# Designed miniproteins, single chains, continued (4), part 33

Each design is a single chain, and the fold is of that chain. pLDDT is the mean over its residues in the fold that is shown.

## One batch from the design tools (miniprotein)

Design m13203
Fold by ESMFold2-Fast:
Order: C-alpha cells, then sequence, then structure tokens
Structure m13203 (fold): chain A 108 residues (1-108)
C-alpha cells in the first residue's frame, strides 16, 4: 500500500496544496499511529500531525516536511526493533510500520 506516498508525490510535483479535510484525516491517522510506536517515533508522527493542523497553507514545502517526519519515524521504529535484536521485536517493528502505512493510506 503506497497511496499516501503517491498522493504526496502528486501534490509536491504539481506544486499543489493539500485540502483541509484531507489534512485533518492525515493528522488524525498520524496521531492514532503514534499510540503504537516507540516514543521517539511517536514524537515525529505527532510533530507531522501538528504541522498539518497548524499550517494555513499545505503546499510542497510543508508536505515535504510532513513526508520527512514520517520517513524518520518509520526509520526509528525499525531501528528500535533492530536494537532489541529479538525476532519478536523485529516482527513487532514491521507490524507497527505496516499499521502506520495502512492508517496514512486510508486517510488519502
Amino acid sequence: LDAFWVRMEELIRAGRRLGRAEAQALADALRAAAEHVPPEAAARLRAAADRLEASDVLGPEELLEVVREVVEARGLVVDAGLADGSPEARDAAHAAVARVDAALNAAV
């Protein structure tokens, strides 16, 4: 599932803005996903959600920053699982990333 990434790429490449209803749906999805990831990753997802809600204009620069926060959060989830070193922690980390991706893909 890559609907979120395709949508962000379309808006950024076209120089278009994300609409308020779509932005709110993404912010809600990011906050929901933050409840299921490690604290450092959760902080990044919440920062992206706060930006989506606070920004009057969600153009390419703001969307790139949201994308960067999501990419970094996903990386932090994977790194936390790898640092634990157990197969169970890795499986949990991959499941958490899949839940984040599913929530974001459903919001677009």
Scores: mean pLDDT 81

Design m13204
Fold by ESMFold2-Fast:
Structure m13204 (fold): chain A 86 residues (1-86)
Amino acid sequence: AAKEVGEIFKKTAEALGKEELADELGEKTEAHAARLIAAAADPEKAAEALLLAARGQELFAQGRTEEATELGERAEELAREAGVES
């Protein structure tokens, strides 16, 4: 889950022409996701919420704003259930 979050952010940065930042962003977002998951009351829901949030950012970068918004709302609900505050 944390690894997949980092991978999505890395690919999104590369797609936006920020290759020099892609590796650092991927590493930092993976580490941050891992910490949030470990600290959550429900790690499984926290992992799902963070993956949906990462996918939402990828879709937003592609101009798919409606789908991005739907994933973001689902991510926020799961994060609240998991005891994660972003």
Scores: mean pLDDT 78

Design m13205
Fold by ESMFold2-Fast:
Structure m13205 (fold): chain A 68 residues (1-68)
Amino acid sequence: MEEELERDIKVGLALIYLGIGNIDMERGDYEGALESYRKALEIFREAGDTEGAKVAEENIKKAEELLS
């Protein structure tokens, strides 16, 4: 139960960071988006959420391409 609650909270936090990154992308703050997406990726990895980690990695790549 405790481990499940901690994982659920972490996944929720990672989703919030993904949302912040998406807002930053829409407003053209690609550096801010990268920062938020990287935080989301770290949290998804710690939580063992492979699907969430993949989404964060894909969004990181898109933001990096826009900074090129």
Scores: mean pLDDT 85

Design m13206
Fold by ESMFold2-Fast:
Structure m13206 (fold): chain A 94 residues (1-94)
Amino acid sequence: SEAEEIRAFLAGLTPEERAELERDVEEFLAKIEQLEKDLPNYSEKELQTILETAQRLAAQYQAMYDQLDDPRFKRLADAYQRLAQKAQEELEKR
């Protein structure tokens, strides 16, 4: 299964590669937070694209969390879910 392949991949990472992956997750979360702050600067079309993309990615990372029980995927799912909610709220103001 895809979950077994991902588990095998993660189990095969060196301590250095695991630390790099953790840093990449933190940097990606920071970028999502920055995008949330910048939402008022986007057009309605851009906000719609952000909303649809964030909803899709939230569902994808939630599914990965459900299969792998890796808290990093839960953090990413939660971050995208917040982004989707805030994009929806910004669209409702217009």
Scores: mean pLDDT 81

Design m13207
Fold by ESMFold2-Fast:
Parts: C-alpha cells; structure tokens; sequence
Structure m13207 (fold): chain A 64 residues (1-64)
C-alpha cells in the first residue's frame, strides 16, 4: 500500500545518498545499532533496485 511504497522509496533514496542512511535511521533514537542495521539493509536493497526488500527492511527499521 501507500505506506509500504513511501517506506521503500525513502529507503531507496537513503541508499542513493549513501552516507545519510545511518544518520537518518539513527538520528532520532538511542537504539542506534538495531535501527542502523535494518536501515542499512533497506538502503542497500534500494541501491540494488530491489524495491520489495527495501520496503521490507524499511518497515523493520521503522518498527525498531
């Protein structure tokens, strides 16, 4: 749905930005390690053009 599409697009954009993926994921919370890990996976999937994986990992990052 639209939320999954927005999350996947945001993950792809973060992946394209590279250095901003960890900063964006970690910037709001002290649980940096878990959020950064899932956010990093989402960004990497986005760079690879795997929108489904990017959306999936982006949702996991948002839930962390």
Amino acid sequence: GPDTERNGRAAAEAGAAGDYAAAAVGGHQSKLLGITEEGGKAARAGQAGDAAAASRYGELAAKA
Scores: mean pLDDT 56

Design m13208
Fold by ESMFold2-Fast:
Structure m13208 (fold): chain A 77 residues (1-77)
Amino acid sequence: STVERFSALVELAKSLEPVVKSMSSEVQQLVEEAFRAAIAGDFERAVALLEEAAKKSNSEQAAALREARDRILALAA
């Protein structure tokens, strides 16, 4: 359901907060836009924004963002 998907996306965003806070403002903005896109149901845009954010991040940050991408894709299925 839309409500269950919204709840799952909010919890995923909260779990990423410590990692996202360590990122540059530009990368934080990309992650925020990605979650807004996912909440709106635009999973293609959400995935693209998270991949752009990962490319601008260190290896630990990129791994966390790619895990988030995979979880968002699972919610889209």
Scores: mean pLDDT 85

Design m13210
Fold by ESMFold2-Fast:
Structure m13210 (fold): chain A 65 residues (1-65)
Amino acid sequence: EADELLEKGNELYKQGKYEEAAELYKKAIEIEPSAERYYNLGLVLARLGKIDESEKYYKKAAELS
C-alpha cells in the first residue's frame, strides 16, 4: 500500500501534478514513515513554493537517515 502510493505519487510528480503528488506522499507517510517518503514530500512542497514546510520534512528525513 505505502509503496503503491509512493509510485503513483512519483508518476504524478513527473507529470508536474505537485499538489496531487504531495497528497499521495502524505498518505504513504501515514501508513509507513520513511526517510525517502519525507524527502519526496519535501521536494514536492519546494516545487509548490512551500519552502518552510519543505525544510521541516527534509529535517524529518535526515532524522530517519
Scores: mean pLDDT 82

Design m13211
Fold by ESMFold2-Fast:
Structure m13211 (fold): chain A 73 residues (1-73)
Amino acid sequence: MNLEEAEKYLKKGLEAFNKEDYETAAEYFEKAVELAPDSEVAAKALRYLAKAYLELGKREKAKEYYEKALELE
């Protein structure tokens, strides 16, 4: 687990998400989850990843990531 690097990617993902660059946001959120999978950082990244995929029209992926986020709560 690398929380410091995961937080960095979460921040980059949020910046991309706020610019409506949902593809780039999803990539950064996926990296944050990979670096710290069982953490509050991952839970937050998974929620935003679900939102990013929903904005991209990928409803099945969005649902999968929402369910993963709920498992970490």
Scores: mean pLDDT 84

Design m13212
Fold by ESMFold2-Fast:
Structure m13212 (fold): chain A 89 residues (1-89)
Amino acid sequence: MTPEELLEEALRMLEKLKEQAKTYKPIDVRDIDIAEGVTELIFRAAEEKNPILLVAAIMLALAGIMTSDPELAVKNLERVIEALRERLA
């Protein structure tokens, strides 16, 4: 994935998060222990040196934030997008 492709993906995600934050529509993750799942994926990523598992851990952590506090998720993603823009400028 290029930095430009990552920025495009982050912008798409930000739009979805902003819409969810406005309506406070939490994602149904009832059968997932977010803290345990993230921890297991991080340890597996380190052990297997597998970047896909690290991406999965980040996605799961973001889903947990969306369920608990969608406004905080929006704010954090906006900061990431701004940092990416500064590096691409």
Scores: mean pLDDT 60

Design m13213
Fold by ESMFold2-Fast:
Structure m13213 (fold): chain A 70 residues (1-70)
Amino acid sequence: MASPEEAKRAEEVYTKRMEEGDISAGVRLALLYIEKGDLERAAEVAKKLEEMGATISARYIFGLIEQKKA
């Protein structure tokens, strides 16, 4: 299991990589927020991916958020 420090570092790394245009890092960041139950931040990441042109990836993340609500 990842320590709280490792999880925080992962969030920081994925955020920076997504800012550099790494769509894969953005998907991983959103999945990490979903696992933590932070659906609001996951949705924010999905919207940012959509703005970056990653429409399919954003749609996938929104689908996972809907599954967590059901």
Scores: mean pLDDT 79

Design m13214
Fold by ESMFold2-Fast:
Structure m13214 (fold): chain A 78 residues (1-78)
Amino acid sequence: GAAELARLVYQRLLELGVDRNKAAYIASRVADGYLGGPEAALAEAEKVAQDMVDRGEITPEQAEAILEKVREAVAEVA
């Protein structure tokens, strides 16, 4: 479910070296998206990652790594 996805995304992003606040924010947004299904979760993740790159909070390379971990987590839960 959405809560399990949030926990999994959060854990995988921490393992990737994403800071706790960013990992929690991304995990919560992905979980909210997941209420609309797996594709909605991925679309929300892409939107959040792009917004964070645009604000200079993460690099494009970090965004790609984050999105890969989100795709893996969504596939595991779906």
Scores: mean pLDDT 87

Design m13215
Fold by ESMFold2-Fast:
Structure m13215 (fold): chain A 55 residues (1-55)
Amino acid sequence: SPLDQVRAQLQALVAQRNELVARLQADPEDEEVRAELLRLGDEINRLIAELKALE
C-alpha cells in the first residue's frame, strides 16, 4: 500500500540520519555531514507530511 511504502522510506531515512548524527558527534566540524543532515531532515519532514495525508 502507499502507506507501507512511505513508512518503509521514512524508516530508511531515519536510520541514515542516526548514522550521520553519530558521525557528526565524532567530528563536530564536518560541514559536509551537517549539510547532508539538513537535506535528510527536510526529506523526512516531507515524508511525515505525506504519511499524515495518507492516514
Scores: mean pLDDT 84

Design m13216
Fold by ESMFold2-Fast:
Structure m13216 (fold): chain A 58 residues (1-58)
Amino acid sequence: KAARAAAARAEAYAIAADPSLTEEEIRARVAEIAAGADDEVVTAATEGALEGLAARAA
């Protein structure tokens, strides 16, 4: 469970930090990671995406 959450966070970060993706594409891909997942994995994916978007904006 913890390993799955860490993987989801890292993948969501990589997706959100990718400058070739639109915000809509990022949201869709992160939603796929979170689909049917436990709250811990959903939270981790959301945090990863927010961190990735912040890195992209810097």
Scores: mean pLDDT 78

Design m13217
Fold by ESMFold2-Fast:
Structure m13217 (fold): chain A 77 residues (1-77)
Amino acid sequence: SYLSQGMRYYRQGNYQQAVQYYQQAIQDDPGNSQAWTGLGRSYYQMGNYQQAIDYYQQALGIDPNNESARQNLDQAR
């Protein structure tokens, strides 16, 4: 899946490629809170902290129980 490809590129440190695949995962399923979290993490690693915060908030808006998004949001602030 696009989500799995995004996660693989993220683990490799290729955050630009991770973003591309997470965006595709969101196009396929806008309710995929994990894909929004992956976008946030990728932007955080690229130093774009405000964009990361916005994506983590989007992930939590979809799934308030997304512990990964909550923890990453707290770190990005």
Scores: mean pLDDT 89

Design m13218
Fold by ESMFold2-Fast:
Structure m13218 (fold): chain A 105 residues (1-105)
Amino acid sequence: LEEAKKLLEEWIKRHPKDARAWAELGYVYEKEGKFDEAIKYYEKALEIDPNNALAWYHLGRVYEKLGDYEKAIEYYKKAAEIMKDTFPVDAQEAEENLKKAEEKR
């Protein structure tokens, strides 16, 4: 809802280096179908924390939805690489999406 977006924006003003908050804001915009804004916020999260595997994964999903399978493959691969030791189930999902994106290119 609008409240979540406003709270995240106000949080970020006070905590501009909170990569998780930037990624959550990206996810809110992704849910609204505002993919350009979602990409900007996910990229900001990754600028702060390049090991944010969820931001890589969601960035891959957004590019897949936009039909940019080459970028989707690149970002899913990065997400799977980071997640493989910590969240093997999430890494498997990222690898499955990677395979599907490769089949579409």
Scores: mean pLDDT 80

Design m13219
Fold by ESMFold2-Fast:
Order: sequence, then structure tokens, then C-alpha cells
Structure m13219 (fold): chain A 84 residues (1-84)
Amino acid sequence: SAEELSKKAQELVSSLSPNEKKVLEAMDKALSQGVKSLTVAELAKLAGLSQSTASRALRSLEEKGFVKREKKGKKTYYSPEFRP
């Protein structure tokens, strides 16, 4: 189920760096509140990180297949790779 997949993803997140984990936890929390995608600045604020640190963590997470990146106009948005 989607819930079981989410739990397994959270377990896998525990093997990531602290900054990568904070960014994914911030994203998951925002998604649970109805947000569909977030900018680096929004994720940095929610995770308690600088934008540079959040950007680096997001790039690593994108390479690992945990998040996807989409540019819309002048802004870049991130969302989970496993969107239905």
C-alpha cells in the first residue's frame, strides 16, 4: 500500500545524511498538509537549514531517486519521485 511504501521510504531515509533526512522529513510533513511541491527556500525554512545546504541535499536526493525537480518560470520546485 502507499502507507507501507511511505514507511519503508522513511526507514531508508534513516540511512541518509542528517541534512538529507531533515529535507525529506520537511517535504513529507508539507505534503501531509496538502502541499504538492516546494521550492528550495521553503524546504530550507521548514528543515531549519540554509538554502545552500538544502539545495545540496536536494541534489543528492534527486540523484538517489527520492525527489524530482521541476522548473516553473523562474522557480525550481521539488516533489517526491513516487507521486501517483
Scores: mean pLDDT 77

Design m13220
Fold by ESMFold2-Fast:
Structure m13220 (fold): chain A 99 residues (1-99)
Amino acid sequence: ATATVTVNVTVKGGPALVGVMIWADGELAAAASAVANDGEVVTVSADAPVGATVEVLGTVTSLADRTAMSVRKAAPVAVSAAAGETVDVALDLVLEAKA
């Protein structure tokens, strides 16, 4: 039985290239990349087995300053939802302000 994991990645300080990877019990469930402007949300969904531990890694690289990047790992989330239900995960990716 599987539940749907929906990851919402909010980007701050864009425009940026966003990468999202979702693992369930150490296996890659989904990977996506998108261009996002400041304050935009990138949504990625994956199916995960009920009872699995889901890990999410987000990366953001500035398109205006190619040396500015951030990596964020969300806290692991146990999929306690019933089969066919949705588990929501939020992740904020913030580019540092230029000096």
Scores: mean pLDDT 71

Design m13221
Fold by ESMFold2-Fast:
Structure m13221 (fold): chain A 82 residues (1-82)
Amino acid sequence: LEEAIEHLRRAIEAARAGDFEAAVEHLVRAYEAVAAALDPLSEEFQRIAEHIKEALRAARAGDAEAAAEHAEKALELLEELA
């Protein structure tokens, strides 16, 4: 989970800086790390994955506030598991 947490933190920083390309890259890596660490059928995975997907949609749309907010929600859920 440490790798996913690191990428989510970098995604939040990138989104707030307006670097949406970097935000998307870190969000994709966070999703891959979560998928490798958690059971994809778990409720925890579903909740975290949904927030990462929403952050990705926002980042691709250039919405820094929504991208950061959803990435922060995913980070909060991951920190509860770590």
Scores: mean pLDDT 85

Design m13222
Fold by ESMFold2-Fast:
Structure m13222 (fold): chain A 72 residues (1-72)
Amino acid sequence: PRFSPAQAAEIVARAVAAGGGPAELAAGLSDAMRTLGHGGQPSPEQALAALGAAVEGDLEAAARLLGEGSTG
């Protein structure tokens, strides 16, 4: 699956709003992706990399990283 920058922003925003450390952020990202109907499960490393890109304002990179983790 491919994510738009807007979808990546929504996923990251939901994960960040949940709060907590890296493990909670990775879990929040997986839950947000599932809730939005996206198949696939990004690795914790890819989820955190996507969060980092989104925080820097690079939503295209965030969307790409989330898409890479969910292809399969």
Scores: mean pLDDT 66

Design m13223
Fold by ESMFold2-Fast:
Structure m13223 (fold): chain A 77 residues (1-77)
Amino acid sequence: DVDPENPPVVEFDSFEELLEYLRKNAVPTEKPPLVTLIDLGKHAERVGQLLVELIKAGKAPPLGVYKFPEGELIITP
């Protein structure tokens, strides 16, 4: 029961911690979510690699706003 008007906000001390969280908390899905990356650390390729891995497994990152030192990753329906 995640309210899309009030997505959970999670803060991470590093981008690596964010990636580990997304892998561990990935959920089964029939459709990829919309992903927005605001990133001064140039992590777009690594986010793309994670998304490809999850899609091949029939999964997606959970919906939310994820903050890290260099930016934010926003996952919406």
Scores: mean pLDDT 75

Design m13224
Fold by ESMFold2-Fast:
Structure m13224 (fold): chain A 66 residues (1-66)
Amino acid sequence: LPSAVEVVAELAERYGLPRSLVDALAALEARYRAGEISPAEYAEGFGALVREMLAAAGGELVMPPA
């Protein structure tokens, strides 16, 4: 199954989302996989990034044609 980072990267290219959000998610996932952060810290960080992605996508309601 593709990782959440891969899915978000595809959506970022399709909808013009900021690359920095994809990079932040990748960094958060890497830290969680390394055991450097707790599941609660990962969930909080992931939720914050999802909210930022939704805000970025909602800034222009017109989806790109291609």
Scores: mean pLDDT 69

Design m13225
Fold by ESMFold2-Fast:
Structure m13225 (fold): chain A 62 residues (1-62)
Amino acid sequence: GKKVAVILAPTKEGEEKAKKLALSLGADEIIVLRGASTEEALKLAEELRKQGYDVILLRGEE
């Protein structure tokens, strides 16, 4: 399946850093969540995995 990166980034700097990491990990698609909670990010990641995607969940600091 396609590899999707779900990024929880409260800051623009964290977003760019996490995007760079996601691309290095082979992400085919990137979804950025702004203003979302960790719980919301986890729920989205679980839903995408149920649809057959390989999901990378990243925080903007990681």
Scores: mean pLDDT 79

Design m13226
Fold by ESMFold2-Fast:
Structure m13226 (fold): chain A 60 residues (1-60)
Amino acid sequence: MTVEEIKKSLENAADRLSKTHSKEEVKKAVEKAAQSLADAGFLSEEEAKEIYNEIKKKLD
């Protein structure tokens, strides 16, 4: 699984959640998901932060 595939999966999850949840709730969910993936070794801490920031910008 590539960093780009993870990013797209999180973007899709954020889009789906945004239909039923507030922007703040979606941001928290994405942050937790990215951190969990970093903790599991699928992402570096820097990659997780970058993906979260990109998705956060799209929500705002």
Scores: mean pLDDT 81

Design m13227
Fold by ESMFold2-Fast:
Structure m13227 (fold): chain A 90 residues (1-90)
Amino acid sequence: GWIKLSEGESLLLQEKYEEAIKLYREAIKENPDDKYVQAQAYNNIGLAYLKQEKYEEALEYFEKAIELLPKDERSKRNLEEVKKKLEEKK
């Protein structure tokens, strides 16, 4: 799980968002019982969508990360950021 998370983070830094999302989805599928790996992967998928200005998709994935780990402050901060972006569109 952690190797694919690290590879995905490298792809995010290179702005290869779709390739990063693919690796994170594979990490989720291969680690069905690891809530920490799944939450980190969902949060990072949300970040990939946020950087692409796909705020509705980003919101969905940050919410999934928080459902798995309700006390994850990183995912909560990212959720608040995307909510602000969605309010700015109104």
Scores: mean pLDDT 82

Design m13228
Fold by ESMFold2-Fast:
Structure m13228 (fold): chain A 92 residues (1-92)
Amino acid sequence: DAAREAAREAMQRAAIAQANRAMEALDAGDLEGAVAHARALPEAAVRAAEAALARIPVPEGEREEILREVREAAERLSADLVTALRAEAAAA
């Protein structure tokens, strides 16, 4: 499914960008900033997926389903990243 593939690629790019920002903040000693970047991941991922899907003709119900799947996946990635950032900070 081209629509689901485009949404997944957009989500992955957004996740990498937010993870990089989080790591840069953590490297600078800013755990709160790092966590904020991680927590911004779901919204960034959904926005990126919406932009990708705007150029693909897909039924409205299917679009809503794909965006829901993206949000759920991004929320899981965000939670995992927050856990990893806090563990790294505690180990330092």
Scores: mean pLDDT 87

Design m13229
Fold by ESMFold2-Fast:
Structure m13229 (fold): chain A 65 residues (1-65)
Amino acid sequence: DIERLELGAKRAEAEGDLETAAKALEELAKKYKEEGDEKKALEYLAKAAELAGDKEKAKEYREKL
């Protein structure tokens, strides 16, 4: 459920649990990719990488947008 993943990511961010937030965003990206929304999937992957502190990976995903 996309809605549950979005709520989970927001709660984790609010609590400062960036690792859990990044994982939720990665799962959200997988859901959007399964639905054929590749652009939305890449946006969530970029945000997940930023929260995880992986600036190079975040840049790589944004370059595909």
Scores: mean pLDDT 80

Design m13230
Fold by ESMFold2-Fast:
Structure m13230 (fold): chain A 106 residues (1-106)
Amino acid sequence: MELKEKIIELLEKARELFRQAIEAVENGDYEKAKELAQQALDVLREAIRLLRENPEFSKAAVEVGRAAHLVQQALLLPESERDKTIELFRQAVEEVEKAIEIVKKQ
């Protein structure tokens, strides 16, 4: 129960950081967006570690892993690829939301 709550808190924190990163990109603050995305990636990596310690969360770990991969791709894009960066961050949010739903149902 406590582990599940901690994982949900981490995933919700990552989701909020991605929303802030999208807003930063939309405002032209690419440095802030990259910093927020890196913070979200670090939080997702912590969540993956905890999810992998529990076999019942294997499906959620896959979704969080997909979100992390999308963020890594976005962090490699130049500032000129604004629309693609926003698209990748939005897709990462969707994968995190799927992971939250899976964890809540376990």
Scores: mean pLDDT 86

Design m13231
Fold by ESMFold2-Fast:
Parts: structure tokens; sequence; C-alpha cells
Structure m13231 (fold): chain A 65 residues (1-65)
């Protein structure tokens, strides 16, 4: 039934979201000690990861609805 399939999809998406959050947190830690050009590189990486996170969150909401 669709409900069981949605539950499995939710668990998989949650796992992917947690991994992505972990990556973001790691870069944020590096950003605290980064200066100049390296800081700009890390800020760009965070932007990309946040965009990916937003897409996963939208997919998660789509399953709920």
Amino acid sequence: KKKEENRKKLLKLIGEILRLIGDILEIEQELKTAEGEKKEELEKKIEELKKELKELLEELKSIKI
C-alpha cells in the first residue's frame, strides 16, 4: 500500500538529509578557522549544500502531502 512505500521513502530521505547536514556542519567548522579565499570557497560549498538540502526537504513535504 502507498502508506508503507511513503514510510520507506521518508526513512531514506531522512538518512540523506542527515548526511547532508553532517557535511554542512563540517564545512561550518572549517569556516570558523578559514580566512580570505578559503572562506569564500567554503561559503560557496555551503550554498550548494543548502540548495541540495532544500530540494530534499521539498521532496519530503511532497511525500507528506
Scores: mean pLDDT 79

Design m13232
Fold by ESMFold2-Fast:
Formats: C-alpha cells, sequence, structure tokens
Structure m13232 (fold): chain A 95 residues (1-95)
C-alpha cells in the first residue's frame, strides 16, 4: 500500500521536471522546485512506513507537480497535471 503512494510521488516529480523543460527558463526553476518537493514527500512517506503518510506524501507531490505545471505555462501544464493525476492514484492505492 505505502509503495503505491511513494511511486505516485516519484511520478509527480517526473511530471514537474518535464513541465519545467517545456516551460523554458522560468519553468525550469518551477519544475526543479516541484520535483524536489515531490521527492521530499516520497522520502518522508518511505521513512514513516505508514499508508497514511504515503498517501499524504503523494497528495503533496500532486500539488507540487500542478504548481510547477501552472508556472511552466500552457506547454508544461499537461505534464504537471499528468504527474498530479498519477500521484493521486498512488495516494488512493496507499489508503
Amino acid sequence: AAEAGIRGAREAAEGALRAGEAGGREGALAGAGGAIAAIGGAFEAELSGTPEAAAAGAEGAARAAEAAGRRAGEEGRRYGEEGARKAREGAEAAR
């Protein structure tokens, strides 16, 4: 269960990075920040070892990916939204 949340958070980090790549110079900083936040959430969930912590980490990662996508502009938005969707699926699976 916890592993699903951690995987979702990592996928959100990947989405944030791709959003940054698509968003150019300003998007790159937002993407990097979003990816770091998402990875941090995954790490916290892994250390806590509970399904609840994994779900919370994945939800946080989803929000970080969405924020990165919005800042990266229209071209990056879809990557942030896709990462967020996968993270929320992981959060539900962790519960």
Scores: mean pLDDT 72

Design m13233
Fold by ESMFold2-Fast:
Structure m13233 (fold): chain A 62 residues (1-62)
Amino acid sequence: SEKKLAEEKAKLMDEIRKKSETEFELARLMYEFAKKFKDEEGLKIILKQLKENLGITEEDIE
């Protein structure tokens, strides 16, 4: 059934979105922490890890 396939796809996409949102929120908090305390070395490390492991850039957070 085309309708059942669409519903299963929507459910899977929602699960992926929720997991990605949790990882993104953690990344954003780490970025904000480093930026707030002017940890330039920590900020560089965080941005590098986010880009290499999650594909998140500074523009995605700001």
Scores: mean pLDDT 72

Design m13234
Fold by ESMFold2-Fast:
Structure m13234 (fold): chain A 81 residues (1-81)
Amino acid sequence: TYAARGERGGAAGAAGSREGLREAARAAGEAGRASGLKGELAAGVGAMAAGMGAASPGGAEAGGRAAAANARAAEAGEGPA
């Protein structure tokens, strides 16, 4: 059924987005800390990943990547990516 297929797709997408958001936020926080960032900055990196996820359906993955890139830029002594 088209409706059943839509339900399955929607549920899988929603679950994937929630999992991706949680994983991205945690990974971003860990990456920040591993890069020697202060706890506040590491938390900021995690919050950015969470914000990206909330802003768009596919944002969790993108947020995680952006947070990791910003952590690397900070480690290199550059401003936010």
Scores: mean pLDDT 52

Design m13235
Fold by ESMFold2-Fast:
Structure m13235 (fold): chain A 92 residues (1-92)
Amino acid sequence: DWLGRLREALRNDDGSTFLELLRAMPPTEEALRALFTLILEEGKELGLSEEQILSLLDVALGAMTPRDWSPEERRELMELYRRIVEELLENL
């Protein structure tokens, strides 16, 4: 269970395991939505500020972005990211 392992890594402050799990997952809309929801929920439970939660979202997106992707593919991913974050913030 990918989400369960990510949740455990976040709760244990295990950044290396968290990043390894993110790098192994393709950045699909489904994966990004599940991940960002997890970061928002766990970040709030841990008492993180909005700024800290947004920083974690940025780090997570960076880790999931393949190094060999074109600038166009990266732009499409950034547009998807912005849309998901806007939707999540509206439901806060």
Scores: mean pLDDT 78

Design m13236
Fold by ESMFold2-Fast:
Structure m13236 (fold): chain A 51 residues (1-51)
Amino acid sequence: SRTEELRRRLLELLVESGPAPLSNAEIGRRLGVSPATVARLRRRLAAGETE
């Protein structure tokens, strides 16, 4: 459930930012999580894990 919530918020941030590159630190600040958590979430999204 948390991964689905974070995934939705990540997609919304990417849409709002448009072509501007976002660092893990910037995404983490906007989502209220650590940059390490953002990096792990991005790896899970790339791997297709949605348990």
Scores: mean pLDDT 70

Design m13237
Fold by ESMFold2-Fast:
Structure m13237 (fold): chain A 105 residues (1-105)
Amino acid sequence: MLGMEYLKKGDYEKAIEEFEELIKEDPNDSLAWNNLGLAYLKQGDYEKAIKYFEKAIAINPKYSYAWNNLGLAYKKQGKEEEAKEYFKKAVEANPLNEEAKKNLE
């Protein structure tokens, strides 16, 4: 996925453009919504990150990665208690999500 390559290289503006095109073609692509949120999270736009992670979760409530990312966005805002609840949701969705487990320690 070209958007993921831009995201890995830190070209967040191009990553956003690619994920927005994917969403335009398939608005139920929970992976694209999560990746759009991740690009905004890396830019420090926590409000947009939260909005797009919530969209990914609305489409796929068992998307452990999106729950974990939602927790990270809340933690970046200093909302530790809400972050902990979302990390717990991530572990409940996938007990093998090692990153979410670490975030609960």
Scores: mean pLDDT 89

Design m13238
Fold by ESMFold2-Fast:
Structure m13238 (fold): chain A 62 residues (1-62)
Amino acid sequence: GPEEARRKAAERLRERMRELGLSEEVIEHAVEQALKHPVVLLAGAHDLGDEELYELAREAMK
């Protein structure tokens, strides 16, 4: 269901951001912001490239 998809997307986004070498603090802030925007969360988990994930982290830290 939608909640299961959301949890899996959040987990995948965390994994992808860890692979990029981002800190856990930055990852949690970025995931928290992405959870407020389902389209961004799903894109971050499956569609966005590494450069776009860095941009998500940068925007979340503002």
Scores: mean pLDDT 81

